# Designed miniproteins, single chains, continued (2), part 12

Each design is a single chain, and the fold is of that chain. pLDDT is the mean over its residues in the fold that is shown.

## One batch from the design tools (miniprotein)

Design m4389
Fold by ESMFold2-Fast:
Structure m4389 (fold): chain A 100 residues (1-100)
Amino acid sequence: SMVDFSSLSSAELLRKLTEFVENKDIEGALAGVKRLFETGDIELILTAASALRAILPDMTPEQKEEALKLLREAYEKYRDEFTPAQRTVMEMILKELEES
């Protein structure tokens, strides 16, 4: 499903992402995750990374590669803005996606 996220608030983005995850709309969920990663908001990035874990069993190999790339790029870009505890969480999710 194609959704225009450009006009949505952070709360609306989170609601849409939850809907996509619950409905197993993987394309919609990946688009929502990408938009949340682009916000630069650390709490939104962590929430989006957790959503990737939830949809992981339903992803194609191509979608897993896209998800992994998006997560790596977000983590590298904002690495120094994470607390040590948040970095541990991000690295655990990254490892789970890499080993899937």
Scores: mean pLDDT 83

Design m4390
Fold by ESMFold2-Fast:
Structure m4390 (fold): chain A 73 residues (1-73)
Amino acid sequence: SLIEEAVRLAEEIVRLTKEAKEKGGFTPEEQARLNELLARLQAAIAEAVAQGLEEEVAAALKPYDEEIEKIVA
């Protein structure tokens, strides 16, 4: 499902962000990968919203949004 795809992309984004935080920043290769994942996540969210799944996708992604906030704080 689109929600499952969005969750998988969010998990990968969290993982890359944690790894980058631990070592003090993103390499150019890591930044390119992050940008790719963010673009794919935005596309999956837009498609889910277009199908009337806005609340469901937002709820599914909330834990990952909170995790990223904790990493960057």
Scores: mean pLDDT 81

Design m4391
Fold by ESMFold2-Fast:
Structure m4391 (fold): chain A 106 residues (1-106)
Amino acid sequence: AVLEKLKLMFDAQTLFNAEAWIDAEGNVIVSSNQQDFNNFVQAGDHVRLGNRHFRNRDYQSAIRHYQNALSLDPSSVIGWRNLAKAYRQLGDYERSRYYLEKAKEL
């Protein structure tokens, strides 16, 4: 969506200190820190996919996507919190508490 791309361009400028534009294919391109920006964007996509699986009560698939997001962006507070919520739904309260503490440390 247009608003989603505008947010990505804003994130590029504010979080990565980079100019951003949209290419002919509709991809957001940045002037510097392209790899870190790409990792950030892909992490966000994995969080969104995990959230869809979570809503469908597919907690195992949600966990895999949240883990992929955190491998790309380990500073994602949302990623850690959502991973904790998914483990809680599976009855793994020990892992849920551990990941909530990770989110609080950020």
Scores: mean pLDDT 82

Design m4392
Fold by ESMFold2-Fast:
Structure m4392 (fold): chain A 63 residues (1-63)
Amino acid sequence: MALEQEQARLDALLATPEEDRSPAEIIELAQMLSLDVGDVEEEVAKRTGMSLEKIREMARAMK
């Protein structure tokens, strides 16, 4: 368990302005916060112009 490391990473992601977060960082943040990943993926696709499938591929690449 790496709770301190996860919290530090979460804080770093939250410190990055929402508009400046990469698609991978937004998916990572959603996973850490147990958010509805489907809604987050849609918002990322809308903002970045990437397809939902591409964003999901990036999430899979993060393992």
Scores: mean pLDDT 66

Design m4393
Fold by ESMFold2-Fast:
Structure m4393 (fold): chain A 75 residues (1-75)
Amino acid sequence: SSLTQQANKLQDQANQLASDRSSYSSYLNQAASSLGPHGSEHALKEKSEYDSNANNQISSLNNQYNDLLNQYKAS
């Protein structure tokens, strides 16, 4: 059904963002370790901002997914 296709697309987008976040988080942790105290502070702030933005996007996609599932269950 179209609802199932939309739900799958949203889930795939959420999974991709989670994967991208994990990879970028690892990169920033490595950068923080190599740059010393001042570089570490900058990298941790950038990581926090990235994680916050990614989490907001994932939450939005998961909410849309749950709304579609609720529509499917109601039908």
Scores: mean pLDDT 74

Design m4394
Fold by ESMFold2-Fast:
Structure m4394 (fold): chain A 74 residues (1-74)
Amino acid sequence: MVLKVTSVTVTDSGKKSPYNDLTLQTVTITVDIPGAEPVTFTNVNPSLTDALKDNPQQLADTLSLLGELSQTLK
């Protein structure tokens, strides 16, 4: 199912990665589906959000794929 993104909110979580001193971000994505709840991704690497800042749809698709892959690999 192709989700159309209506908004993306990126905030600094105030938490630093113990491995690379980068401030981890929280990304909240709202999709164009009536009744759908916003999806929140925590502990996101700021380099990913910076690389995809001009394409919120691609950012949402990338985070969704990474989330699905993470669940599958457990």
Scores: mean pLDDT 67

Design m4395
Fold by ESMFold2-Fast:
Structure m4395 (fold): chain A 60 residues (1-60)
Amino acid sequence: SMREEQIKKEVEFMVERSKDQPRETLLAAVHSHIDDQYKDDPELRKKMIEYAEKLIEEAV
């Protein structure tokens, strides 16, 4: 969906801009952002958190 693609790009941008931060700090920031965006969709929230964790693992 357009929303899913847009949020993936936002997460990618956050990770790229903050990859010099400690992993735990970056994870907390991205989790907070995803939680705010997906309050009403727990399945999509889980999927996006898994995507973000994978990106952070690859970047940091």
Scores: mean pLDDT 74

Design m4396
Fold by ESMFold2-Fast:
Structure m4396 (fold): chain A 75 residues (1-75)
Amino acid sequence: AMEITEFKEEGDELVVKGKGFSNDAKLTVRNDKGEVVAETTAKAGYFGLRIPKPGEGTYTAVAEDKGKKSKPATL
């Protein structure tokens, strides 16, 4: 099953990891306003994204694979 396995702050960065995705699966990170702050695609069934923290507030990560969405992870 597709899942986000890690969503955390690490120093001045946000780190998101997930598994169980096809190579075309998309990860989207949104801020508390619902604006997209980062996106990536899965490779070999996994994704990993590390970005500078865009600012203060709540972030939500959702993965989408072939029209199905993962359970959201919130930080």
Scores: mean pLDDT 77

Design m4397
Fold by ESMFold2-Fast:
Structure m4397 (fold): chain A 67 residues (1-67)
Amino acid sequence: MEELLAEVRELANKIADEKGLTPEQKERVIRAAVEAAVKAYTDDGLSPEQALKVAREEAERVADELL
């Protein structure tokens, strides 16, 4: 879990930085990605790879909404 969340936070940070988001917007993207990963892994029983994929898709979606 901790390793998965670290990877998700790094991925969300990279997506936010590439989109030129503010620090406040970046925190929103990170939070959404982490919440998606936790739900996928703990509640939905998905693998770490699937949880990371869900987190990436959610991070990109939220980042695009903030543009």
Scores: mean pLDDT 82

Design m4398
Fold by ESMFold2-Fast:
Structure m4398 (fold): chain A 113 residues (1-113)
Amino acid sequence: MTPEELYELVKDFFDYAIEFFKKHGMEEIQKKLEELYKRYSAEMEKALANGDEERLREVIRKALRDFIEILQEAKKKSKDPVVQEELDRLINQARALLRMVETGEPPKPEELE
């Protein structure tokens, strides 16, 4: 996976989650994800512009950890089973991506379901 592909994948995760929370009226969590993405996207763009792949991976790792924490908070506050199921799916996908970034190994097929 190229640095650009990794950045796009992380961006897609944040965009999907933000739209999901917007559709379900979870404005507090939506704003937290928007603020998180804005902060980390600026740092990721600087790393890409400088060709600093190690810095890019470090920033992405931090962004994914904070993303998972926000989703776990959202799950605790949600009483909708559909929202809880999608949050579990997003958390599992984010954890698989985080492991891939940390180890360099592709996610197992079961981790993407």
Scores: mean pLDDT 79

Design m4399
Fold by ESMFold2-Fast:
Structure m4399 (fold): chain A 68 residues (1-68)
Amino acid sequence: SMEAVKEAMMALARSIMAEAGYSEEEIEAFLESVKDFSPEEMAEELKKRFPEYASTIDFALARLKALA
């Protein structure tokens, strides 16, 4: 389902931000800012902040959408 894709993308965002050293407060602020975004819009915002993870984000989104 698209909701499952969105939840998985939010989990990926948490993982990337935590690995990058962001605080729980900063992670929650980001997730709140994208809560109404589509998975695609969320992926674009995440890639803007973490271009080094762009390939990982694109692959994850494509795979999740293919399995939805």
Scores: mean pLDDT 83

Design m4400
Fold by ESMFold2-Fast:
Structure m4400 (fold): chain A 70 residues (1-70)
Amino acid sequence: SLSVDNHVAVLRTVPPERQEAYLESLAGVIEGMHILALEVLGEATPENIEKVRQDIEKLLAEVRARLAAA
């Protein structure tokens, strides 16, 4: 929730027409960093990579829901 609040706060400073591009770029950066960490730890299994992708999709859904809430 705290992480979601931080992303929502930043997104509110981004022009509306660029918010989706910002979220897509942020998702790519977060995914890349987590996969790199898994590779360094020798834990870059298909299961762990899929979990990272699912966690990011969940985070994005929560951020979008918070932006849509009045």
Scores: mean pLDDT 79

Design m4401
Fold by ESMFold2-Fast:
Structure m4401 (fold): chain A 85 residues (1-85)
Amino acid sequence: SKDEEDIKLLLDYLSKQGKNYVTMLENNVDQGTLNFFIGNIERIVEGAKSLLDLSPEDEKLLNEFLEAMKNRDVEKVREISEKLS
């Protein structure tokens, strides 16, 4: 369905954003820029939950993704980014 295609495109996009975030952490980007980036990802995830029929499994995975980013957990962000692709 169109929703399944939109969900796949969203998850692929978020996978790439997680990898970008890891690169930002490895390059010692400032906390303000990191928090701004996470805020943008939160807005995307909130919009997806409102507009798309996300499975409980995908919703849980996206919540864990945001939590890992907020915790600066590089290994967990990498792991979840791989699962999203």
Scores: mean pLDDT 89

Design m4402
Fold by ESMFold2-Fast:
Structure m4402 (fold): chain A 61 residues (1-61)
Amino acid sequence: MRPSVEEERELIKKAWELIKKGNKKVRDALIAYHDALLAGASPEELVKRFEELKKIVEEEK
């Protein structure tokens, strides 16, 4: 399922807090998600990249 605007906003905020602390894994995952958005990736690929970012943020916080 597509993430809501609220869920995306919340996740990106949490990702940036971890990136500010020097977390490269979270940074790379956020870049991958953003690159997919800019490339016009399929909804399925966007959901996959978003879930991967969410998983990494949860593991690294």
Scores: mean pLDDT 77

Design m4403
Fold by ESMFold2-Fast:
Structure m4403 (fold): chain A 96 residues (1-96)
Amino acid sequence: MEELKKAGKEALDVATELSRAIQELNRLAEQLKDDPELVAELQRTIDKAREAIREMARALQSGDLEEIKKAVEKGRQALSEAQATIDRARQRLAEK
C-alpha cells in the first residue's frame, strides 16, 4: 500500500512535468515554424512524451507496482529527452 502510493505520486509528478514540456515544445514549434526539420523533431519528441503519459496512466489503472515503476522510469527518460530537445530549440531560436 505505502510503496504503491509513493510510486503513484511519482508517476503523477512525472506526467505533470511531461505535460509542461509538451506545452513548451508546442510553443517552440510555432516560433520555429520556418525550420521544418526542427519542427518535425519537436513533434516526434511531443509524440514520445504523450506516449509516456499514456503508459503511466495505464500502469496506474493496473495497480501493479512493478508496471508503475517501469512506466515512471520510461517517463523520466522521455522527460530527459524532451528537456534536451527544448534546450536545442531554444538555442536555435536565440540565433535568429
Scores: mean pLDDT 86

Design m4404
Fold by ESMFold2-Fast:
Structure m4404 (fold): chain A 98 residues (1-98)
Amino acid sequence: MLETEESREAFFELVEASVYLISAAVHLQIYKKTGDKEDLKKAKEAVEKAEEAVERAEEYLEKAKEVASPETVAQLEADVRAEREAVEAARKELEELE
C-alpha cells in the first residue's frame, strides 16, 4: 500500500511516465500514417519525459525502501521495472524508424 509520502511520490512519477508513453504512442501512430516529422519529434520528446519520470520514481523508491512496508517496496520495484522496460521498448521503436 502507498502508506508513505515517498511511496506515493514514486507511484505519482510512474503514472506521469505512463501518461508520457501514451502521448508518445499516439504521436508515433500519427507519424506512421502521415509522415509528419513534427509528430516524430513530439514522440521523441514524450519518451524523454517518460524516462525522466522513471528516474524520479527510482529515486523515490530508494527513499521508500527505508520507510515503507516490504509489500509496498516489492510492488513499487515491479512497477518501476515494468515502466523502465516500456520506455526502453518505445526508444527502440523510435530508433528503428530513424
Scores: mean pLDDT 86

Design m4405
Fold by ESMFold2-Fast:
Structure m4405 (fold): chain A 86 residues (1-86)
Amino acid sequence: SVLEELRKMSPVEARKFLLENTPLSKQDLGAVSAALDAMLGGADPKRAAEIVRPLVKTEAGKKVIDAIANSKDLMEAILNAYKALS
C-alpha cells in the first residue's frame, strides 16, 4: 500500500512524495510544504500547522493542516496528511 511505502521512506523522501501526490491548490500546497519544512527543522507538528493555518484557503487544505496539527511527529504528520485526502 502507499502508506507502507511512505513508512519506508526517509522524511525528506516522504515529504516530496506527499507534495507530488496531494491534489491541492498551488497556494495550499505551498502552505503544507512550509509546515513540513518547519517540522524537518524541528518544529512540533501542532506549532507548524498553526503558523501556516492563515495561509490555507480551501477546505481540502484545512483538512490537511488539521491532520498535521493532530500528529505527534513528522512521519505521522505526513501519513495523516495523505490519509486526509485519500
Scores: mean pLDDT 83

Design m4406
Fold by ESMFold2-Fast:
Structure m4406 (fold): chain A 91 residues (1-91)
Amino acid sequence: SVADQQQQVIEGVRITARSLARFLDLSADDEKVLIDLAEQAVRQLIAAGKSGSDALALASKIVHDGAIVARQYGIDAAQAYMQAKIAEALA
């Protein structure tokens, strides 16, 4: 089902976000923001008709790049970046 597919993709992006936050020594608060935005991306991409594999690939790239932005420029910059990339992926 779409719900089962969505749940599997969400779990995959959570694992990616936690691993990246750990390696980049981000705070627990920053990790939570990355996870929340990654989950939002997955839900919106699947609702827009993307396959689970496409949603996983796109959301994983957004969270990967967002985690790097968070490390270099801080969480506010990462949040803005990720929101812009989610909007771009939905256009």
Scores: mean pLDDT 88

Design m4407
Fold by ESMFold2-Fast:
Structure m4407 (fold): chain A 71 residues (1-71)
Amino acid sequence: AEVAREAGRALIDYLEKLREELKSMGHEEAAKQIDELIETARRLMEEGAPLDELFRIAQEAKEIYEKAKKE
C-alpha cells in the first residue's frame, strides 16, 4: 500500500538520522547496529511487511540510541 511505503520511508529517514547522531557522538558500534536495522527495514518494505514489524524496528533503534547515550 502507498501508506506503508511512506511509513517505511519515514522509518528509514529516522534511522539514518539516529545513525548520524551516534557517529557524531563517537558511538560507532551503536551506529553499526542502526545500519543493520536500516537494511532489515528496507527488506521488510520490499516484502510488504505489516506496520507492526516496522514499529518494532523503530523501538529497537530507540533502545540502542538511549543505551549509547548512557555511555
Scores: mean pLDDT 80

Design m4408
Fold by ESMFold2-Fast:
Structure m4408 (fold): chain A 65 residues (1-65)
Amino acid sequence: SAMERERARRRRELEEELAREVTRLQERLQAAEDAGDEAAVEEVQREIDELVREYERRMAELDAE
């Protein structure tokens, strides 16, 4: 249905946004690893995990509509 296609499109938009944000954080992670900054590596990994959980929750909410 049109509603199902709209939800699929919005889910794709969320997935693409997540991918872009994760890529930015992965660049920061690589920079921290290259610098040998273990504390910064842990911080960025935590930010990635939180970001993924947030978007997974948003996608689940969208699918429940």
Scores: mean pLDDT 86

Design m4409
Fold by ESMFold2-Fast:
Structure m4409 (fold): chain A 76 residues (1-76)
Amino acid sequence: SSLEKLRKALEEAKAEALERIEELFEEIQNSDEKKALSIAVAAAIVVGDVNVLKALLAVRNKDWEKAKEYLAKAKA
């Protein structure tokens, strides 16, 4: 059905967005790229997940361990 195709596409899009956010967090942790952080913020807003927002707040506080912990919860 068209609804099943849409559901699968949305799940795949969310998974891709979460992976991209994780890679951006890893890149920011190893560099002072403010631009990469702004892209991660935009991606987190698109995903609309509270755990992604919590991870982003942890990144802003330079708490990389908490950021990865919340991102893992968003993937679960």
Scores: mean pLDDT 69

Design m4410
Fold by ESMFold2-Fast:
Structure m4410 (fold): chain A 76 residues (1-76)
Amino acid sequence: SLLDTLLEMEERARELAEEDLEKGARAFEEVSRTYIELGKLGEKHGAEPKELPKLFIEKGKEAREKAEELREEIEE
């Protein structure tokens, strides 16, 4: 499913972050953008169940926060 693919992208982002903070941050930024874009499209087109777009936006925000944390580590 699309959600399973996004969860796999998050897993790869976590693995990348362990090896390279910059690559990890970029990967989480990509995951965040993808989740938020899909969540907004789902809201616009009335995706079912109606809570699914909101879940995607929430997951996108979480991925964004993780990317920001990794960016802060790079600045140290």
Scores: mean pLDDT 81

Design m4411
Fold by ESMFold2-Fast:
Structure m4411 (fold): chain A 83 residues (1-83)
Amino acid sequence: MREEWEEAAENIAEELAALPNIDFVVLVVEPELRELAERAARAAEEVGVDVRVIDALTPEALEEAEKLLREAIERRAAERAAA
């Protein structure tokens, strides 16, 4: 099982890294897939893609996703305002 998770995580990370102009990704996963998603996030971060993992679509997970998205937008807006 863990070896299968590791292979799947590497494949997911490769696909994320192949996406052009993507430097921030949010993965919404069921709790059973949390470990796989976290492994994929770590592998993707090694190739320069910032990945955040949140649990399945619950109201709390949606609030967390909105917060992470707002923080990313504010960082980019601040960088643009400083230019």
Scores: mean pLDDT 66

Design m4412
Fold by ESMFold2-Fast:
Structure m4412 (fold): chain A 80 residues (1-80)
Amino acid sequence: SAQQRLAEGLKALYEKYRPQLSPEQAAQMEAVIDAIEKDNASLGQAAAQLQALVNAIANENPELALEIDEEVRRLLADVA
């Protein structure tokens, strides 16, 4: 499913960026992935939650936020 492909892509993204994320940001990303895998979030809801996460990261690390935003945008486009 589109949700499964998105969740798999987000897990790979999470593993790549985990060392650069705060504990709060890591927990937010884990929550989004979990919600998608359990079919508790639509693709639209997941996209909104991921944008909120990127905005939170941008407040502390704008360069990291830009990189993650680009990766998230690519993943969302691949499942649209």
Scores: mean pLDDT 84

Design m4413
Fold by ESMFold2-Fast:
Structure m4413 (fold): chain A 84 residues (1-84)
Amino acid sequence: SVDEDIEEFKKLTNLNLSNETVLKKLKKIEEILKEAAEEYKKEKDESGAEAMKEVVKLAYEKLDEELKELFEKLLEAAKKIMAE
């Protein structure tokens, strides 16, 4: 369930999702990912796993140094959750 995935995510990232500063940083990362996805779609008109890899690379280049560290932790957590 989504709640179980959120608890695993908290455990893997050690993030306090009740903290307003953490939530604001997560929203900023989400906005940058959406921007990167829109830019990639305009240039390539591709979808699926390969498109997602390129969108992640574009988003990473747009992040400041503080957000890059958080983004890397999010990607590692997502990979672990998806891998069982």
Scores: mean pLDDT 68

Design m4414
Fold by ESMFold2-Fast:
Structure m4414 (fold): chain A 98 residues (1-98)
Amino acid sequence: PVSQLDQAMSQLQQALSIAQQQNDTDVVSRVQQAMSQVQQARDQLVNGGSVSVVVQNLQNAMTSVQSALNIAQQQNDQDVVDLLNQAMSLVQQAVSSL
């Protein structure tokens, strides 16, 4: 799960970079929220925290990614959409591995 979360963070960081370049503050805010939630889940996994807390943080991250994805889709920003879909898939894979 940690490896999938590290990969998801990489995809989210790339999406964040593009959104910042476009001055898309709504996408930036939601991607940063998702990154914070993925980081909290990763830290819980590394430190032997509760699986239920990890799952809750990842579910919250998926909600934040979905919110960012909805905005990016409305803007027809395919690069951001593709990166967010990849991040969502990686978070989902991490959850299924718990």
Scores: mean pLDDT 85

Design m4415
Fold by ESMFold2-Fast:
Structure m4415 (fold): chain A 70 residues (1-70)
Amino acid sequence: GEQLYKARCLACHGADGQGGVRPLPKATAAEKLQDFKLKGALLSPPDPRLGPGNISALTDQEVKDLAAYL
């Protein structure tokens, strides 16, 4: 989970998911996991700044690993 978070999420969300450009609320980490599955690993609203490395490319296992890290 940690290595994947550092590669794909750290630049926008910070080291603990609560910093950077768009902090992730810890209280909704489980809800974000459900939202990732429901929307093909896209957050709502989707971020158009994500290039070819879009989070839509995340597998079910990678989403679970990210939720466990957060």
Scores: mean pLDDT 54

Design m4416
Fold by ESMFold2-Fast:
Structure m4416 (fold): chain A 87 residues (1-87)
Amino acid sequence: SLLDKFRELVAALREAIEAGDVVAALKELAKLVDFIFTELSDKMTKEQYEEIKKLLAELEAAIRAGDVAAALAKLDELERLIEKIIS
């Protein structure tokens, strides 16, 4: 399902962030971004689309800064928002 694939991508990204591997985390983030805008964009309201773009930008900034706590907090916000769209 779309939800199962989304959760798989989130889990991989979370593991890379928790490991402090910025390069791996950015690679996994790119996969998640591609999935979101390829598979879920048609299921989003305009407001959800803008909030997701903002959360993804903040998540990328936190990953690049090596701020594990901020990155995980933004990933949790993104996961909650997208699960509402899919479910």
Scores: mean pLDDT 89

Design m4417
Fold by ESMFold2-Fast:
Structure m4417 (fold): chain A 76 residues (1-76)
Amino acid sequence: MDEEIQQYSAKLDEALAQGKQVPVYRAIITVSVQLSLLRRKGELTKEKELQLYKAAVEAVERGSSPEETIKLIEEA
C-alpha cells in the first residue's frame, strides 16, 4: 500500500515536471480535504486513502476539468 501511494506520488511529480502544476495542486488539495473529513468521521482506511490518490492521478492524467477532478475524488 505505501509503495502504491509512492507510485501515485511519483506520477504527480512527473505531471508537475510536465507543467501541470495547477491541476496537480487542485487534486492534492481535494485529496487533503477528503482525508481530513474521513479522519474526523473515523472512516479513514488505507484502502480509501489509496483510492483518493488513484482518483487524483487519473483526473490529472485524463486532463479533467476542475469540477470533474473534485467530483472524481469526492466520489472515490
Scores: mean pLDDT 77

Design m4418
Fold by ESMFold2-Fast:
Structure m4418 (fold): chain A 69 residues (1-69)
Amino acid sequence: SMYDNLGAAALAAGMSREQAEALVEWVKRIGILNTSPEEVEDKALELGASERQARTVGNALTQIKNIAA
């Protein structure tokens, strides 16, 4: 699923399992198709991810949405 792919991307970026799970659950509440890369970056930073990790996950969201379309 797109949510599983987002979680995998967060872990690959070096985020903790807890951070990745919290990010995915937050995106599920909004809906992945209604979530922007900037919003995902901001949420990842709020969860304690580095700026590099947050940007990587935001970029991954764009790729995940493009593959699913």
Scores: mean pLDDT 84

Design m4419
Fold by ESMFold2-Fast:
Structure m4419 (fold): chain A 94 residues (1-94)
Amino acid sequence: EIKVETKGSEEQQIADAGRALARGAYLGKKTTVKSEVIEEISPAKRFESPTGETLYVVEIKSKKTGNIYVLVFKADKESGEVTLISMSKIEKKE
């Protein structure tokens, strides 16, 4: 089991939560995230790139702002480590 309590800025907490979920999905481990800034987390979705890279996409909704973050992680097959390669923010309309 992977347990993560997030700290720091909203973007930092969202990145840390997403990384934990992607790593958990890659390793087949249950992931539990405790965060003051997260309202909703999607399950990590696995993709394979045309070059054979394993990617995970996680969508996280901010509790404070209502912004939706779309995070893309790359899994290293040798180390089992996941690296954040993209983070997009969809801002709530005013």
Scores: mean pLDDT 79

Design m4420
Fold by ESMFold2-Fast:
Structure m4420 (fold): chain A 55 residues (1-55)
Amino acid sequence: MSEEELRREALKEALKGKTVSIDELMERTGMSREDAEKLAKELEKEGIVKIVKPK
């Protein structure tokens, strides 16, 4: 099991039932915008979190 998998699981636990923006995700994880966008899409596909759409 990789460190990235462990971080992903921890993040799912922290964010379950919450609405999160990409900016907030970056602040919480310290990852780049591109990595945060990729992770956010995966979490949204699994129905764990709701991502705020930028207007």
Scores: mean pLDDT 72

Design m4421
Fold by ESMFold2-Fast:
Structure m4421 (fold): chain A 68 residues (1-68)
Amino acid sequence: MEELLEETKKKLEENKDNLKLQKQAVAEFFDRLTAAGASEEEKREAAREIEKHIHELYKENGLPVMKN
């Protein structure tokens, strides 16, 4: 979980100005957690960590812009 979480945080940072890619990275992360047998509680905790990281990125960089 921690390795996947760290990889996902890095992808969010690299795509801080692209909401579509951020959503894709988060969806892929949770799909991988589900495949690994993570509980709903573990997924909720991971979601909170992802949200904290996104808020920290937006503090410096503002909200992402969607690309079509």
Scores: mean pLDDT 72

Design m4422
Fold by ESMFold2-Fast:
Structure m4422 (fold): chain A 91 residues (1-91)
Amino acid sequence: SVLKLIAALLTAIGALIEAELEGKVDEKIIKMAKEAIELMLEAAPNPSAAVKKQLEEGLKLVEEGYKTGDVEKAKEGLEKLIEAARELLRE
């Protein structure tokens, strides 16, 4: 579903913008990251190894950023999720 991939992309972008504007990583950012991943996996249940790695690394960085209060680390994780969504939209 292209619509689910677009929703995932917009959710990940929204999370990145929110982290930047707040200057912090809250539970909401974690929930948005997980929602973006869920939407991507629903749209593409068998993603490539490269996409799987982007999703795994992206979530790990967001969760580490939340745990440590490292906004830049969380933003890096969200950027990886955006890259994964864009790759899935490109085929």
Scores: mean pLDDT 88

Design m4423
Fold by ESMFold2-Fast:
Structure m4423 (fold): chain A 81 residues (1-81)
Amino acid sequence: SLSEEQRKEALELLERALEALRAGDRRAATDHLSQLINFLESIGATELANQALAALLYLQVDEDEAAARARLEKLRETIEK
């Protein structure tokens, strides 16, 4: 499980990605998701990193903002536990 500091940082990056998606700013969303993935990988949170990567692939490959957002909302629920 994540420490309180790690959880706070992950949630901050996640919320920045969600805000960018709501604003239609795909570049900012991609940048924040990449930062989130790198952070989660650096702390060994492999399963959470894979969920963030799935959201990035929806955005980058499928251009499916709704699927990306749904994945990130699910990831947020998992991190908040």
Scores: mean pLDDT 86

Design m4424
Fold by ESMFold2-Fast:
Structure m4424 (fold): chain A 71 residues (1-71)
Amino acid sequence: ATPEQVRAAIREAADDQGTVPVSTLLDILSRFVGEDRAREIVASLPVDAQGTVDVETAQRTAEAFLREHGI
């Protein structure tokens, strides 16, 4: 998976307020990097009281993880 593909998938899952549910993020990331790595990424995200994450924050965190781990 490329960072561009992951970024696009997260953006497509975002609502019109620019947030994505954590469960949806886990499902998307699991398809690209596998469930164990997806759980590590999600565990590092600032989840709000509604169980959602800002799309730009999710995109930046996923991209940083991919670069750090050479994926």
Scores: mean pLDDT 79

